# Designs tried in a protein design run: designed miniproteins, single chains, continued (3). Part 104

Each design is a single chain, and the fold is of that chain. pLDDT is the mean over its residues in the fold that is shown.

## One batch from the design tools (miniprotein)

Design m11603
Fold by ESMFold2-Fast:
Structure m11603 (fold): chain A 94 residues (1-94)
Amino acid sequence: SLSLAELGLMAAIEAQEILNLLKKHNAPQEQIDEVRRIQREIVDLIVAGRVTREQLLAALERLREIVENSNLPEEVKKKMLETLERLMELVREA
């Protein structure tokens, strides 16, 4: 199956999708900055070769919380949360 490094890359790509959607829907700057910070943390772990299941799950849970508390349209929010939950499941099985 997928390595933790590959799952980390998928998480960084998902963080970018969340970032783009938050910007498109004029989310508060604080939410945009927090997603950008989480994405940077994930990328730094990949570059360092230090992606752990625990760190990746923690990052994905932080992204999930931001999406849940966002003012994104209901359908967009639901799809994003479903994607994050699927990714978290893949990380748990890695």
Scores: mean pLDDT 90

Design m11604
Fold by ESMFold2-Fast:
Structure m11604 (fold): chain A 76 residues (1-76)
Amino acid sequence: AAELAAEIARELLKTVPKTPEAEREIIERSAIAVLQEVMGLSEEEARALVTGERRPTVEQFQVMLEAAKGAREAIE
């Protein structure tokens, strides 16, 4: 999960302006993409989990943490 998130974050960094706001967007988008790929969730479901609109399961939360860690490492 973390490695996949890092790859997605690096790809997104090529296409967005380098701002603090873009950094948060990259982390969120990477987590959404990892949840879709690893857990088979729809984009809407993954976004709701990442934004806090829905409560994640323990397994979903663990995937989200690993994804956020991987994306952050790619940005930093």
Scores: mean pLDDT 76

Design m11605
Fold by ESMFold2-Fast:
Structure m11605 (fold): chain A 67 residues (1-67)
Amino acid sequence: SEKARKALTEVGEALGARDEEAARAKAEAAYPYLSEKQKEALEKVLEATFAKDAEAAAEASGELLGE
């Protein structure tokens, strides 16, 4: 749980920096700490964020965090 939150925070930092390569690399590093549903939600966040779809990115972020 704690390691998953830390890993997701690092992904969020890379997303904020608009660095797709870093965001995807940190997402891979987070995968061992995530459930299958969280992995799927994280992939949706990456796709929506870099496709410039802020609404879809917000929805996927909520799903990833269990909200």
Scores: mean pLDDT 73

Design m11606
Fold by ESMFold2-Fast:
Structure m11606 (fold): chain A 77 residues (1-77)
Amino acid sequence: GTGDNPEELIKGYEENIELRPDDAHSYLDLGKLYYQIGDLEKAIEYYRKAAKLAREKGDTRLQKEAEQNIEYVEEQL
C-alpha cells in the first residue's frame, strides 16, 4: 500500500507493545522508526528497552543489534 509512513508505523508498534510489553523486536523497530524521523533521544530509549528485553530472553543477536544502534545514534548527539 501507499499509506506506509513512519508515524503510522510507530502507532502500530506502540499499540503492539501495550499488548505485548516484552516484545523486544517491536522496541527495536520503534527505535529504528524514531531514528528515521530524527528523534534520536526516543530512538535510544527504545533501543535500550529492546536490548534489555533481548538480554533477559537470551537473544544475543537482537541485544547486539540494539546496542550497536545505541552507539551509532549517540555518536550523532
Scores: mean pLDDT 82

Design m11607
Fold by ESMFold2-Fast:
Structure m11607 (fold): chain A 60 residues (1-60)
Amino acid sequence: AHLRSERLARAARLLRETDLTIADVAFEVGYDSQSRFTKAFKRFFGVSPTDFRRRARAAA
């Protein structure tokens, strides 16, 4: 995808719906670095990918 917001939205879905590692999610949505992905995700959603997954699963 061309838009960063679209990539981050897809990443959020993968974090909720799959057991992929955060690194695998980062690469799946087109990031070259887990660190860069984590910073972008935190800026967009206000939480780290790890915390996002934890909160999503705790609500099940």
Scores: mean pLDDT 78

Design m11608
Fold by ESMFold2-Fast:
Structure m11608 (fold): chain A 87 residues (1-87)
Amino acid sequence: SVEEQVERLARLTEEIVRALVREDFASADRLFAEMLALPVLSEEDRARLEELYRKALAAKTPSERSEALNQLRLAVQEIIDRRRAEA
């Protein structure tokens, strides 16, 4: 269902954020690949999430990474809200 996919998307997002905060890049990459495989995401959604994930990986300071991760969370929340409104 859309709701099950949306819940999985939200959970994967928080797991990715926690992995990146710990600098566990191997776990973050695996979790991000799982996120991109979710059927709830459009091609545009995937492209946007990939852009934001790359920004988080490229962050040179903890502050820059925190800002990139906040942008990732906001983008995911927008996708969740849109998909729930469409269902």
Scores: mean pLDDT 87

Design m11609
Fold by ESMFold2-Fast:
Structure m11609 (fold): chain A 95 residues (1-95)
Amino acid sequence: GPLPSPEERRADAERLLEQLKASPERRAMVRVLVEKAGISVGEVDELLKAKTPEEFLELARTILESRQQNSTHPELILSDEQIEETLAELREILS
């Protein structure tokens, strides 16, 4: 079906973050991924299963790289440079 709008993706992510009582750092990281990569609520749920910041960053990389190979929506595909820039912003939140 059609992709949710950016506003719908933000609303869905915020509901899940609240339901799971995500930490401020996890909320900030998820918001970056929603804005820059348009991640889905299902991808947010998978990311929030990460027990460490390192696991979160590896899951984020895996999701973004998987989209390069499998996405039918070109607008959701980030370049390698965009993936590295996004992950750098996530690392900055953890610093």
Scores: mean pLDDT 81

Design m11610
Fold by ESMFold2-Fast:
Structure m11610 (fold): chain A 71 residues (1-71)
Amino acid sequence: MKEVIKSYAEEAVKLALSGEKASEAYYTALRLGQYTGSHKLQNELTTAVTNITSGEKREEGIEKARRIGEE
């Protein structure tokens, strides 16, 4: 379970950092929520993606996603 959550978080970060894959990154956050049944994890990863794609909070978004993967 933890390894799967980490994989979703890492994939969302990779897609968000690509610059043109924001929708795919958000879809990855949605799939994490569906897989875990956790709206909290979905919302947290969605926030991380938003922070990364905005550019201004990129490091905060990456760190948030990393912490999701370590849980």
Scores: mean pLDDT 78

Design m11611
Fold by ESMFold2-Fast:
Structure m11611 (fold): chain A 55 residues (1-55)
Amino acid sequence: KKEKEEEIIKFKEEKKKKLEDYLANTSDKKDIDKLKKFVKDLENEIKEKEQEFKL
């Protein structure tokens, strides 16, 4: 359903906003490694949500 696609878009936008805020407060390389993990987790969450919508 079209509503599901809108939910995914909103989810991505919210996560992007959090990522930008996190990035603005991160300057050290050690924090960058955590950022990469955070981004990977977000991508996995988005993919899982997309798979749920297909089911």
Scores: mean pLDDT 71

Design m11612
Fold by ESMFold2-Fast:
Structure m11612 (fold): chain A 61 residues (1-61)
Amino acid sequence: TAAFTNQAINLAAANNDTTTAQILKLASTKGLNGKEIAEILNTSATSVLNKIKAVINAVLD
């Protein structure tokens, strides 16, 4: 929805980071928090947050 979020999703997909792309889509489309996304993707909330932080840093550069 937001230009920043779309850029982050596209960057993750271009780098074959499907997990990060799914996290961003779930957060933007359904408004899910890190715990809910972690449950859907069968991972930890810490992993979800670390993926988001890495993408934010990459997009802001």
Scores: mean pLDDT 67

Design m11613
Fold by ESMFold2-Fast:
Structure m11613 (fold): chain A 76 residues (1-76)
Amino acid sequence: SEEARREARRHAQEALEALDKGNFDEAVSHLNRAAQADPDHPEVLRAAAKLAQKYGSTGIAEKFLARMEEAERRRA
């Protein structure tokens, strides 16, 4: 739904802001909420990739970025 996509985008943006501030727990909390609303939203996948790059695995980040590109192509 449009509401779910808007909610996912909002939380994904808040997760990215928290990551930029170094607030890992806040970033994870917002990302989880974003993923619950729309796990395939491009901004959710981008936020997940950034979290993985900063605190996790580069390989996992690459897979999220690939999913983001596919989701964007389907929405275009």
Scores: mean pLDDT 78

Design m11614
Fold by ESMFold2-Fast:
Structure m11614 (fold): chain A 70 residues (1-70)
Amino acid sequence: MSLEEIPGVGRVLAEKFKSELGIETVDDLRPSHLSPEVLKKLGIGPVKLKNIYAFLEEQGVQVLKEAVLG
């Protein structure tokens, strides 16, 4: 599953994930990549952050628990 498939990410943000973090797919995600600090650095505001977290939780992405719940 590509990062561009995440609601609110789009092509520009997917390219930033690839260039800044070296990730291209949802399967490449690690807890550090989903931290609020990292996502803010990529220009993701609180509404988009919430939408990204909700989508990943619906897809069963385990890494989300570590990013949100510690």
Scores: mean pLDDT 70

Design m11615
Fold by ESMFold2-Fast:
Structure m11615 (fold): chain A 61 residues (1-61)
Amino acid sequence: SEEEFWLEVERALADMYLAVLKIAGEELTDETIEKMAEFFRKQGFSEEVIEYFVERARELR
């Protein structure tokens, strides 16, 4: 479905963003992760994808 397509796109964007942050040497602190989660909420990302992003970011630090 279109909804499933956009969820996959959002997950891919989250994964790419995390990869870029890791390459850039950015420290994934709890404060940074929370601020990024709020930013994604404001941009209209689904809560499912935001939760995925937060868990993935915490795992990678």
Scores: mean pLDDT 78

Design m11616
Fold by ESMFold2-Fast:
Structure m11616 (fold): chain A 119 residues (1-119)
Amino acid sequence: LEAAKTAYLKVLEESTDSDVKAEAYLGLGNIALEKGDLDGAEEYYLKALEESENPYIKAQAYLGLAKVALKKGDLDTAGEYINKAEEEALQISDRKERNGIYAEITDVSVEELKAIVMR
């Protein structure tokens, strides 16, 4: 997804809006995760958390960090990030956004259980 990566990097260069920059970091983190760059994905998700106080963005970043932890086999850290995503989800005012995060939390929790069983 080189075109998507280029677009997100351009947003980071051109935008002065912290939430827009945080969304670009989330996109870069997701691309890194799909490519198997776990360290790069972790760095981008942490940058998203640093840029924005928006609970929807923070919940997405914590879920990304949980997925990174699961792929690294760090189940304790994954559980901690899932809990942080749930805390942020409670602060989301938009019902559609909040329900989307709850669905992602469920999916990540299932992957955590699968990782436990496969060990």
Scores: mean pLDDT 84

Design m11617
Fold by ESMFold2-Fast:
Structure m11617 (fold): chain A 65 residues (1-65)
Amino acid sequence: SMAALAARRRARLAEIAAEGAAQRAKIEAALKETGDEAAAQQQLNALAEKVNAEILALNDEVAAA
């Protein structure tokens, strides 16, 4: 059903958001311990690219269904 497909998509988006938030918290904790702002910025940029790629892949899965 359309409702079941929408619910699964919503659950996957929530999972992607939760994983992204957890990884961001780890980067912020590492920054606090090391003071390495350049490494933290690089890791945050990589995380943003990863999250965007996961959302695009999810959109492709829905388009293929």
Scores: mean pLDDT 82

Design m11618
Fold by ESMFold2-Fast:
Structure m11618 (fold): chain A 79 residues (1-79)
Amino acid sequence: SEKLKGAGEGLLASAEDAESLGYKGTAEGLRRAGEALLKGDAEGGAEGLRRAAEAAEKEGALTAAEGLREGAEEVLSLA
């Protein structure tokens, strides 16, 4: 769907921002999620966001981790 593609593009932009800030694990998870959503794979997008949240927690970005988990649920609602 067009909404999943738009979300995927946004996540790829967020991955570049996370990488520039040094959150390499978060950036990798966001990139995987964005790529999945661009292919219309909502489940893959949600899985990527959960992995990004796990990485964000390990990298000390606790507020971002919470938002990424919420984002995973939102992505599933767009499917």
Scores: mean pLDDT 85

Design m11619
Fold by ESMFold2-Fast:
Structure m11619 (fold): chain A 57 residues (1-57)
Amino acid sequence: SLEEARRRQARYDELLARAAKEGKTFDEVMDELIAEEDDPRLKVAKEGIENIRKKIK
């Protein structure tokens, strides 16, 4: 839980900083980061966001 919180916070801060710098949304920056780094963990994180959107409905 604590380690997960630290990972989540670090990633969130990084994406927010990039979004602010580039004038983009969090979602757009996430998509670009997935393409840039080709990291399967980022793809899973994006799927998590999509699942949250489905749950809101």
Scores: mean pLDDT 68

Design m11620
Fold by ESMFold2-Fast:
Structure m11620 (fold): chain A 109 residues (1-109)
Amino acid sequence: SEAEAQQGILDLVLEAARTLSLEEQQALLEALQQILALIRSKETLDAADVAEIEAILSTLSERLQNLLRIVLGVMLETDKETNTLRVVPEGLARAEALAAELAELIASL
């Protein structure tokens, strides 16, 4: 199912995160938490929201940017008629769970 495929994608992100240094894991978690805080209260993202996400991503290495863009792909969908980004509630919930798992990973080191 699509839900199983989306969970599989986030499981791969978590596996990739385990290969990162502690500093990179902390940077990934901090950036993900900032993105989640922005998205959590919204149904759609405007150009200012997208610019804020891109600003967060721009502080990170290409590797961390790529991992977060995969997570964003699970949380967001594009309405092609209006060209607006919509928040997917199930994707947001899965990304929240990923952030919790990343925090536990860091705490276990």
Scores: mean pLDDT 87

Design m11621
Fold by ESMFold2-Fast:
Structure m11621 (fold): chain A 87 residues (1-87)
Amino acid sequence: SLEEKLKKALELLKEIAEETRESLPGLAQYIEELIESVEELIKQGKLEEAQKSGRDALSVLLEMAERDPRVPESIIEKIREALEILE
């Protein structure tokens, strides 16, 4: 279901934010704000809007991460996985 996909993507994003909090605090903050935004849309029952908003924000996040040489490839791959989950 879409709700299960959203939940799975959020779990992965929370893991990325935790892993990057000390080394890449700006990236972690962006991810935490993304999580909060998506969770609010889910709380309102706006699952399709949550998916679209999440995908759009994840696309921006991926572009930012790929341009930053400090971001490990493992983090970039996890961002790609989150984006793939949301299609």
Scores: mean pLDDT 88

Design m11622
Fold by ESMFold2-Fast:
Order: sequence, then C-alpha cells, then structure tokens
Structure m11622 (fold): chain A 89 residues (1-89)
Amino acid sequence: SELVAQAEARLRGEVEKVLEAAEKAPSKEEAIEILRKAIEALEEQIRAVREAIARSTDPAERAQLEALLRALEEAIERLREKIEELEEE
C-alpha cells in the first residue's frame, strides 16, 4: 500500500525529529513534555491503524497495516525509554 509506505516513512522521520528536539530542549521537563505529546500523537495513529485493519478485506493490505502497527508500538517504546532515561538524570 502506497499510503502505508508513506506513513512508515513519515513515522521514522517524525520519531527522529522528536528525539532530536528532546535532546536539544532547554530543560529536562520540556524534553519530557515533547516526548509525552509525541506518544499521545502516536497512540492516536495506533487507533486509526487498528480501525483500518478491522475494515481491510485485502490480506496483503492487512499485513502492511499490521507492520505499521508494530512500527508505531516500537516508536512509543523508544520514546518511553527516553523519558525513563531523562527521569534517571
């Protein structure tokens, strides 16, 4: 699916930018807020992807959406790990 491929590419770029923004934030508190807001946006994307999976009748499209779902879950985990790292500083 062209839409799924575009979504995965955007996700990778957005996660990198969020992590960079957090690293360059003027305070630990602001860095954590940036990461938490990004997690909220990713959780909304997960809801949309799950709805798309439920509506999909194409096995190939479903497999691609499930791959995107896993990528979104991994992105959230990476951001949560960064929050924990910052909170331990």
Scores: mean pLDDT 85

Design m11623
Fold by ESMFold2-Fast:
Structure m11623 (fold): chain A 57 residues (1-57)
Amino acid sequence: SVELAVARHDAPEVVAEIERLLAEGLSREEIVARLREKFPDMSERSITAIIDVIEAA
């Protein structure tokens, strides 16, 4: 989707990490926790929005 392409352009490392964790079978809550540890400047809202875009694609 266009939204996923934009997310990959703006935050490629974040999108790649979320896709990896989803492939490993982690829950949405676990993914948010992991991303906030690795990228502390990111809000839960931003991480959840990227997860929603990936799942919708």
Scores: mean pLDDT 80

Design m11624
Fold by ESMFold2-Fast:
Structure m11624 (fold): chain A 64 residues (1-64)
Amino acid sequence: SDAAVRLILDNAVADGSISREQAEEIARLVREGASREELVEVLLKGGMSERQARSLADALLEHR
């Protein structure tokens, strides 16, 4: 759900893992049906570790 995706991203911004701008881009990509690999690439470009990026992408796809 959009609400669950927003909550996950808000938590990631709050803990400093991603910026608000990245969260907005990722939310848009999730709504557009982006693949796990696309989400991981965006998170990695933002400076997140590979392990964290994979975990966050999996959580977003589970709750979209």
Scores: mean pLDDT 84

Design m11625
Fold by ESMFold2-Fast:
Structure m11625 (fold): chain A 104 residues (1-104)
Amino acid sequence: MAKVELVAELVAPGASLEVKIEVDPQARKITVTVRATPPRPAPLTFEVYIGPLGEDLELVDKQVSDDGTATFVIENLPEGEYDIAVLVRAGDELLGAALYKVTL
């Protein structure tokens, strides 16, 4: 059975971060949808990382968004447990980070 657990979350004052993780075990696919608002208007950089549980995280992709939304699709995943990290930046400033444990 697919399972998603929030492990840790950090959000800068005046910023918001919403992360939706959808797991499709039959397709061996994880979809990560991120919505963030900066405390002042700025383009946001979204980064998603994945790794086997307790191992090193690897960058899936980096997206720049002017509307505060990014979607990441991770395919062809073996069954198992994963750490997924989401980072949101305005330039070099970290606005938010979230770490999830996901079972596929």
Scores: mean pLDDT 86

Design m11626
Fold by ESMFold2-Fast:
Structure m11626 (fold): chain A 93 residues (1-93)
Amino acid sequence: EEEEKLTVEELLEALERGLEAVDAGELSESARELAERLRRGIENPTEENIEKLEKEIEELEKKYEAGEADEEEKRRLVGLKAELEAAKLARKL
């Protein structure tokens, strides 16, 4: 209300409410994992965590571009990118 941006606490509360509203049988494993990754990013908005995520993403992207990434590594890459963006957003709040 007073600001255009959300606080870290407001984002975390909204995420928790969203997760509570879904039935286990209806939400895919990928969607659940993505939500958990976003939450981890919001809870760990440190420069050290951001640098660690960027490094892991770079290594996985190189493997993906070489055609050497398996399906689990491709899924992990998507999750790590989501966690990184959430951490960057939370760090700015």
Scores: mean pLDDT 68

Design m11627
Fold by ESMFold2-Fast:
Structure m11627 (fold): chain A 61 residues (1-61)
Amino acid sequence: SREERLRYAREVIRTYLEANRDWPPEEQEEGLESMVDMLSDVLGIPREEARRIADEVRAEL
C-alpha cells in the first residue's frame, strides 16, 4: 500500500541519518539526496514527497 511505502521510506532514511550522525553535514546531505532519488524511483513516489519525508525525519532526530 502507499502507507507501507511511505513507512518504508521513513525507516530507510532514519537508518541512514542515524548511521551517518558523525559525518559532516555536507557529506550527510549528499548521501541523503542520493537516498531520496533512489527511494523516489524504487517506490514510485514523487521526489518532492521523498524529500519531505527526509526533512521530517531529520527534524525528529
Scores: mean pLDDT 83

Design m11628
Fold by ESMFold2-Fast:
Structure m11628 (fold): chain A 95 residues (1-95)
Amino acid sequence: SMEETLALIRLTVDIYNEMVRAGEETIAEGEAEGLSPEEIYRRALERAREVAARQLAALRATEPAEKHPLLEGLVQLALTAAEVHIRGRVKELER
């Protein structure tokens, strides 16, 4: 249904925003500490992947098993988009 589709889109966007927030916080912390762009990028990716793992674990604990492959795909899509965002942000620090 349209309502179910919109709920899945909202879930994906919310997970993406959480990953982006975690990445941006890590970038700001790394800049404040004078870390290299490479080290900042590595840490920001690690934080985004940790958010992905926690979100997926929560969904697997609360949602029926038949929905798990779809939810895993949506979390992976959000993570891929967040990794692209983080890469772009870190590239700006190299200027």
Scores: mean pLDDT 89

Design m11629
Fold by ESMFold2-Fast:
Structure m11629 (fold): chain A 72 residues (1-72)
Amino acid sequence: SSSNRELGKKLISFLRKVAESDPRLSEAQVDEITRELERHVERLIEQGKSEDELVDGLTQEFGRLLQRALAE
């Protein structure tokens, strides 16, 4: 829905700022994390996930992407 798309956009904007605040991450890594989160939110919306499932799914995916980037 339009509401879930707007929520996803705001949450990704917030998560990008969190990633940007981490001095261990390069600009390229922050951009990659942001793009993967945008792809993930589109998948969750396509699957008809609820607002809570979208928030939980994006937060979990952010943690996974962050750990992967820091392991490089």
Scores: mean pLDDT 86

Design m11630
Fold by ESMFold2-Fast:
Structure m11630 (fold): chain A 68 residues (1-68)
Amino acid sequence: TPSPAELVEELRGLLARIDASTDPAEQLALLDEAIARLRAFLAVAPPELRPDIQATIDALEQLRASIA
């Protein structure tokens, strides 16, 4: 499974690409990737981090729904 450090690096890159993108289809694909990686992290995260990770997932899912 990806380490927390690897997931943070990957998520930072994905979020930067989403912010730079002007194409809704590309933004949706990148959001789906970011959400999938956060869900993978949530499965292995310590209990104290889970609420913040879940809140981030919820925010990204809302953003995805507004673009789709």
Scores: mean pLDDT 78

Design m11631
Fold by ESMFold2-Fast:
Structure m11631 (fold): chain A 100 residues (1-100)
Amino acid sequence: SILEKLKKGIDKAIQYIKENPEGVEERFKEAAEKLKEPGDDRYEAMGEFIALAIYLYEQGKEELFEPYLPNFLKVWLEIQIEDPEAITKAQVYAIKKIKE
């Protein structure tokens, strides 16, 4: 399911934040670029993007999101058509995991 792929991306991102906090900005850019790629891997990349973006927002680095918003919105709209609850459930999952 899309939600399971999003959660997989979130789990990978949160593990990366814990192990490599200094590399988070570069990891975010990599996840954002993968949103341009076709296929199901973009949903895992979307999960990574969500978790890393939440973390960076809490660090006061939201300016990093601006160049990637068009890629984000494209994938977000695709998910909204197929599973309209998936993004909200993924965001809640990411917030809970980041606070653990």
Scores: mean pLDDT 83

Design m11632
Fold by ESMFold2-Fast:
Structure m11632 (fold): chain A 85 residues (1-85)
Amino acid sequence: MKGVLEKLKEEAEKKKEETLKEMKENPDIEKQKKVAKELIDFLDLVIDMLRNGHPATPLTEELIKYLEELKKEVEEELEKILKEQ
């Protein structure tokens, strides 16, 4: 399980970096919206999997908290894009 949690955190960080880069560099608002939504959907799935699939442990709880904070940041950027439509 330890390796899975580390992989999920690394994937989330990579996806966040890639998504924020696309939102900053890509002038296509439609693409910006899609990459942000894909990341939010991914984070929701991972959070649900962790909450339902594993016993509560300090490591799992810390990862869930981290992913929720990351999701909130992406949601705020997406909201800005949606308001500019």
Scores: mean pLDDT 75

Design m11633
Fold by ESMFold2-Fast:
Structure m11633 (fold): chain A 68 residues (1-68)
Amino acid sequence: ALNAAIAAYNKVIAANPSNALAYANLGGILAMLGNIDAAIAAFQKAVQNASGALKTLSQKWLAYLQSL
């Protein structure tokens, strides 16, 4: 269930607020649920905390979601 996954990633983020991968995964799940504004916010946090390839991928996701 996507709702259970959201709860799980929120727990990971609470324990590690700089975990860019957890924000990126949360953003993807929120996008799948159609919660685009929340997905954008999650990917913005992913970009802020990521470097290298993860930052680039998170930026591409953010651009895609902002086009919706």
Scores: mean pLDDT 83

Design m11634
Fold by ESMFold2-Fast:
Structure m11634 (fold): chain A 74 residues (1-74)
Amino acid sequence: SAVDLLREALASRDFSPLTEVAVARRSATALVLEQELIRRGVSREDARTVATFVESLSAADQAEALAAVREHFG
């Protein structure tokens, strides 16, 4: 699933599989996630890639993806 792809990317710190996802606009949720990831030591480019990927997901998958990111960083 898309969320499993995100979990694998977080564990491996390889976000290149997420770069194929295109999003038309950035939401406030995506901006907050991007900033949270940068604060946790993720590069700006990788943080933007993760936030863009999460924003592209369905509402249900987006909620699970946000939970997975927060669980990973504690």
Scores: mean pLDDT 77

Design m11635
Fold by ESMFold2-Fast:
Structure m11635 (fold): chain A 66 residues (1-66)
Amino acid sequence: MDPAIVSYAKLGDPNATPVPVTATGSLEEQARALVAEIRAAIANDDPERLRALAATLGELAKQLGW
């Protein structure tokens, strides 16, 4: 049982980009929205969305120099 390979291929697909968290307002509001999305993904057992959110968070953190 290793369907993870298919999931990894989807995550690395050049035509698939992380879903950006579209929130307007302060950095605090944007971070709060991202945390809420992560919590919802975990609560709804949605690993695909969680992976996309993790990628988005990593890129945003690197861009902001965190």
Scores: mean pLDDT 60

Design m11636
Fold by ESMFold2-Fast:
Structure m11636 (fold): chain A 82 residues (1-82)
Amino acid sequence: AEELREEGLAYLEELGRHLVELAKKAGLEEAAEKAREAARVGKEAVRAAAADPSSLPEELRRRVEEAAERLKEAMERVKKAL
């Protein structure tokens, strides 16, 4: 169960990396920064869950939601630039 959640967060990190590359090619510095931040938040959520096994799915979900929102911001900036 935890392993599957970690895989999901790793996927967010990979998506963020691709967005950073895309944003750089388009000259969208701010979008690249948002994508990097989303990846960082995702990693932090995994680390927090690992450090405190009593962290419930609710807390992990909240951190994933934060990462998703930052990723959404980056995507919105890319969409507006297109």
Scores: mean pLDDT 63

Design m11637
Fold by ESMFold2-Fast:
Structure m11637 (fold): chain A 95 residues (1-95)
Amino acid sequence: MQDCSVEEYKEMINVFLDAGVKQEDVEDVLNFLLASPDVKTSCFKDVDIKAVIDYYKNVSGDLKGLITEGKKYSREDVLKVRGQKALDNLLAALK
């Protein structure tokens, strides 16, 4: 699967932060999106991220459900699904 650039990950991070995800939780959210078998998109656009946000807000009334799912996924899960370059770019974007 195609990897996202550092800049694309930074844009994804900003969309989640703007939606109310706390900075400490953003990696968990991205780990979930990148490692989840339900995700088909290698690089998320605003419309894709909005759909995820709307889904979890509907389920939990806030983004807590998304963060809870994210905590089930690790950097190792991202590495297994997306590869080392994807993980490296994600970690660079989080700094």
Scores: mean pLDDT 74

Design m11638
Fold by ESMFold2-Fast:
Structure m11638 (fold): chain A 75 residues (1-75)
Amino acid sequence: MEVEKETLRALLEYIEAVKNKDFKKAAEYQRKIDELLPKLSEEGVEFIHEVMRLLARGEYDKAIELLKKRLEELD
């Protein structure tokens, strides 16, 4: 649960940094995500894959909404 929340927060920061062209900050959060990813459950990994699919389609706002909703559900 805590690892999933931390990964979701890092992903949100990553997307916002990419949108703002802050590539230094994006690289910092990408590294954090890479460190957290192996610690996720299968369900957590599947959720992250769904978010990554949205990012691959350029649907950044939808990805952000999905991440925020998941974070609220975990509180």
Scores: mean pLDDT 81

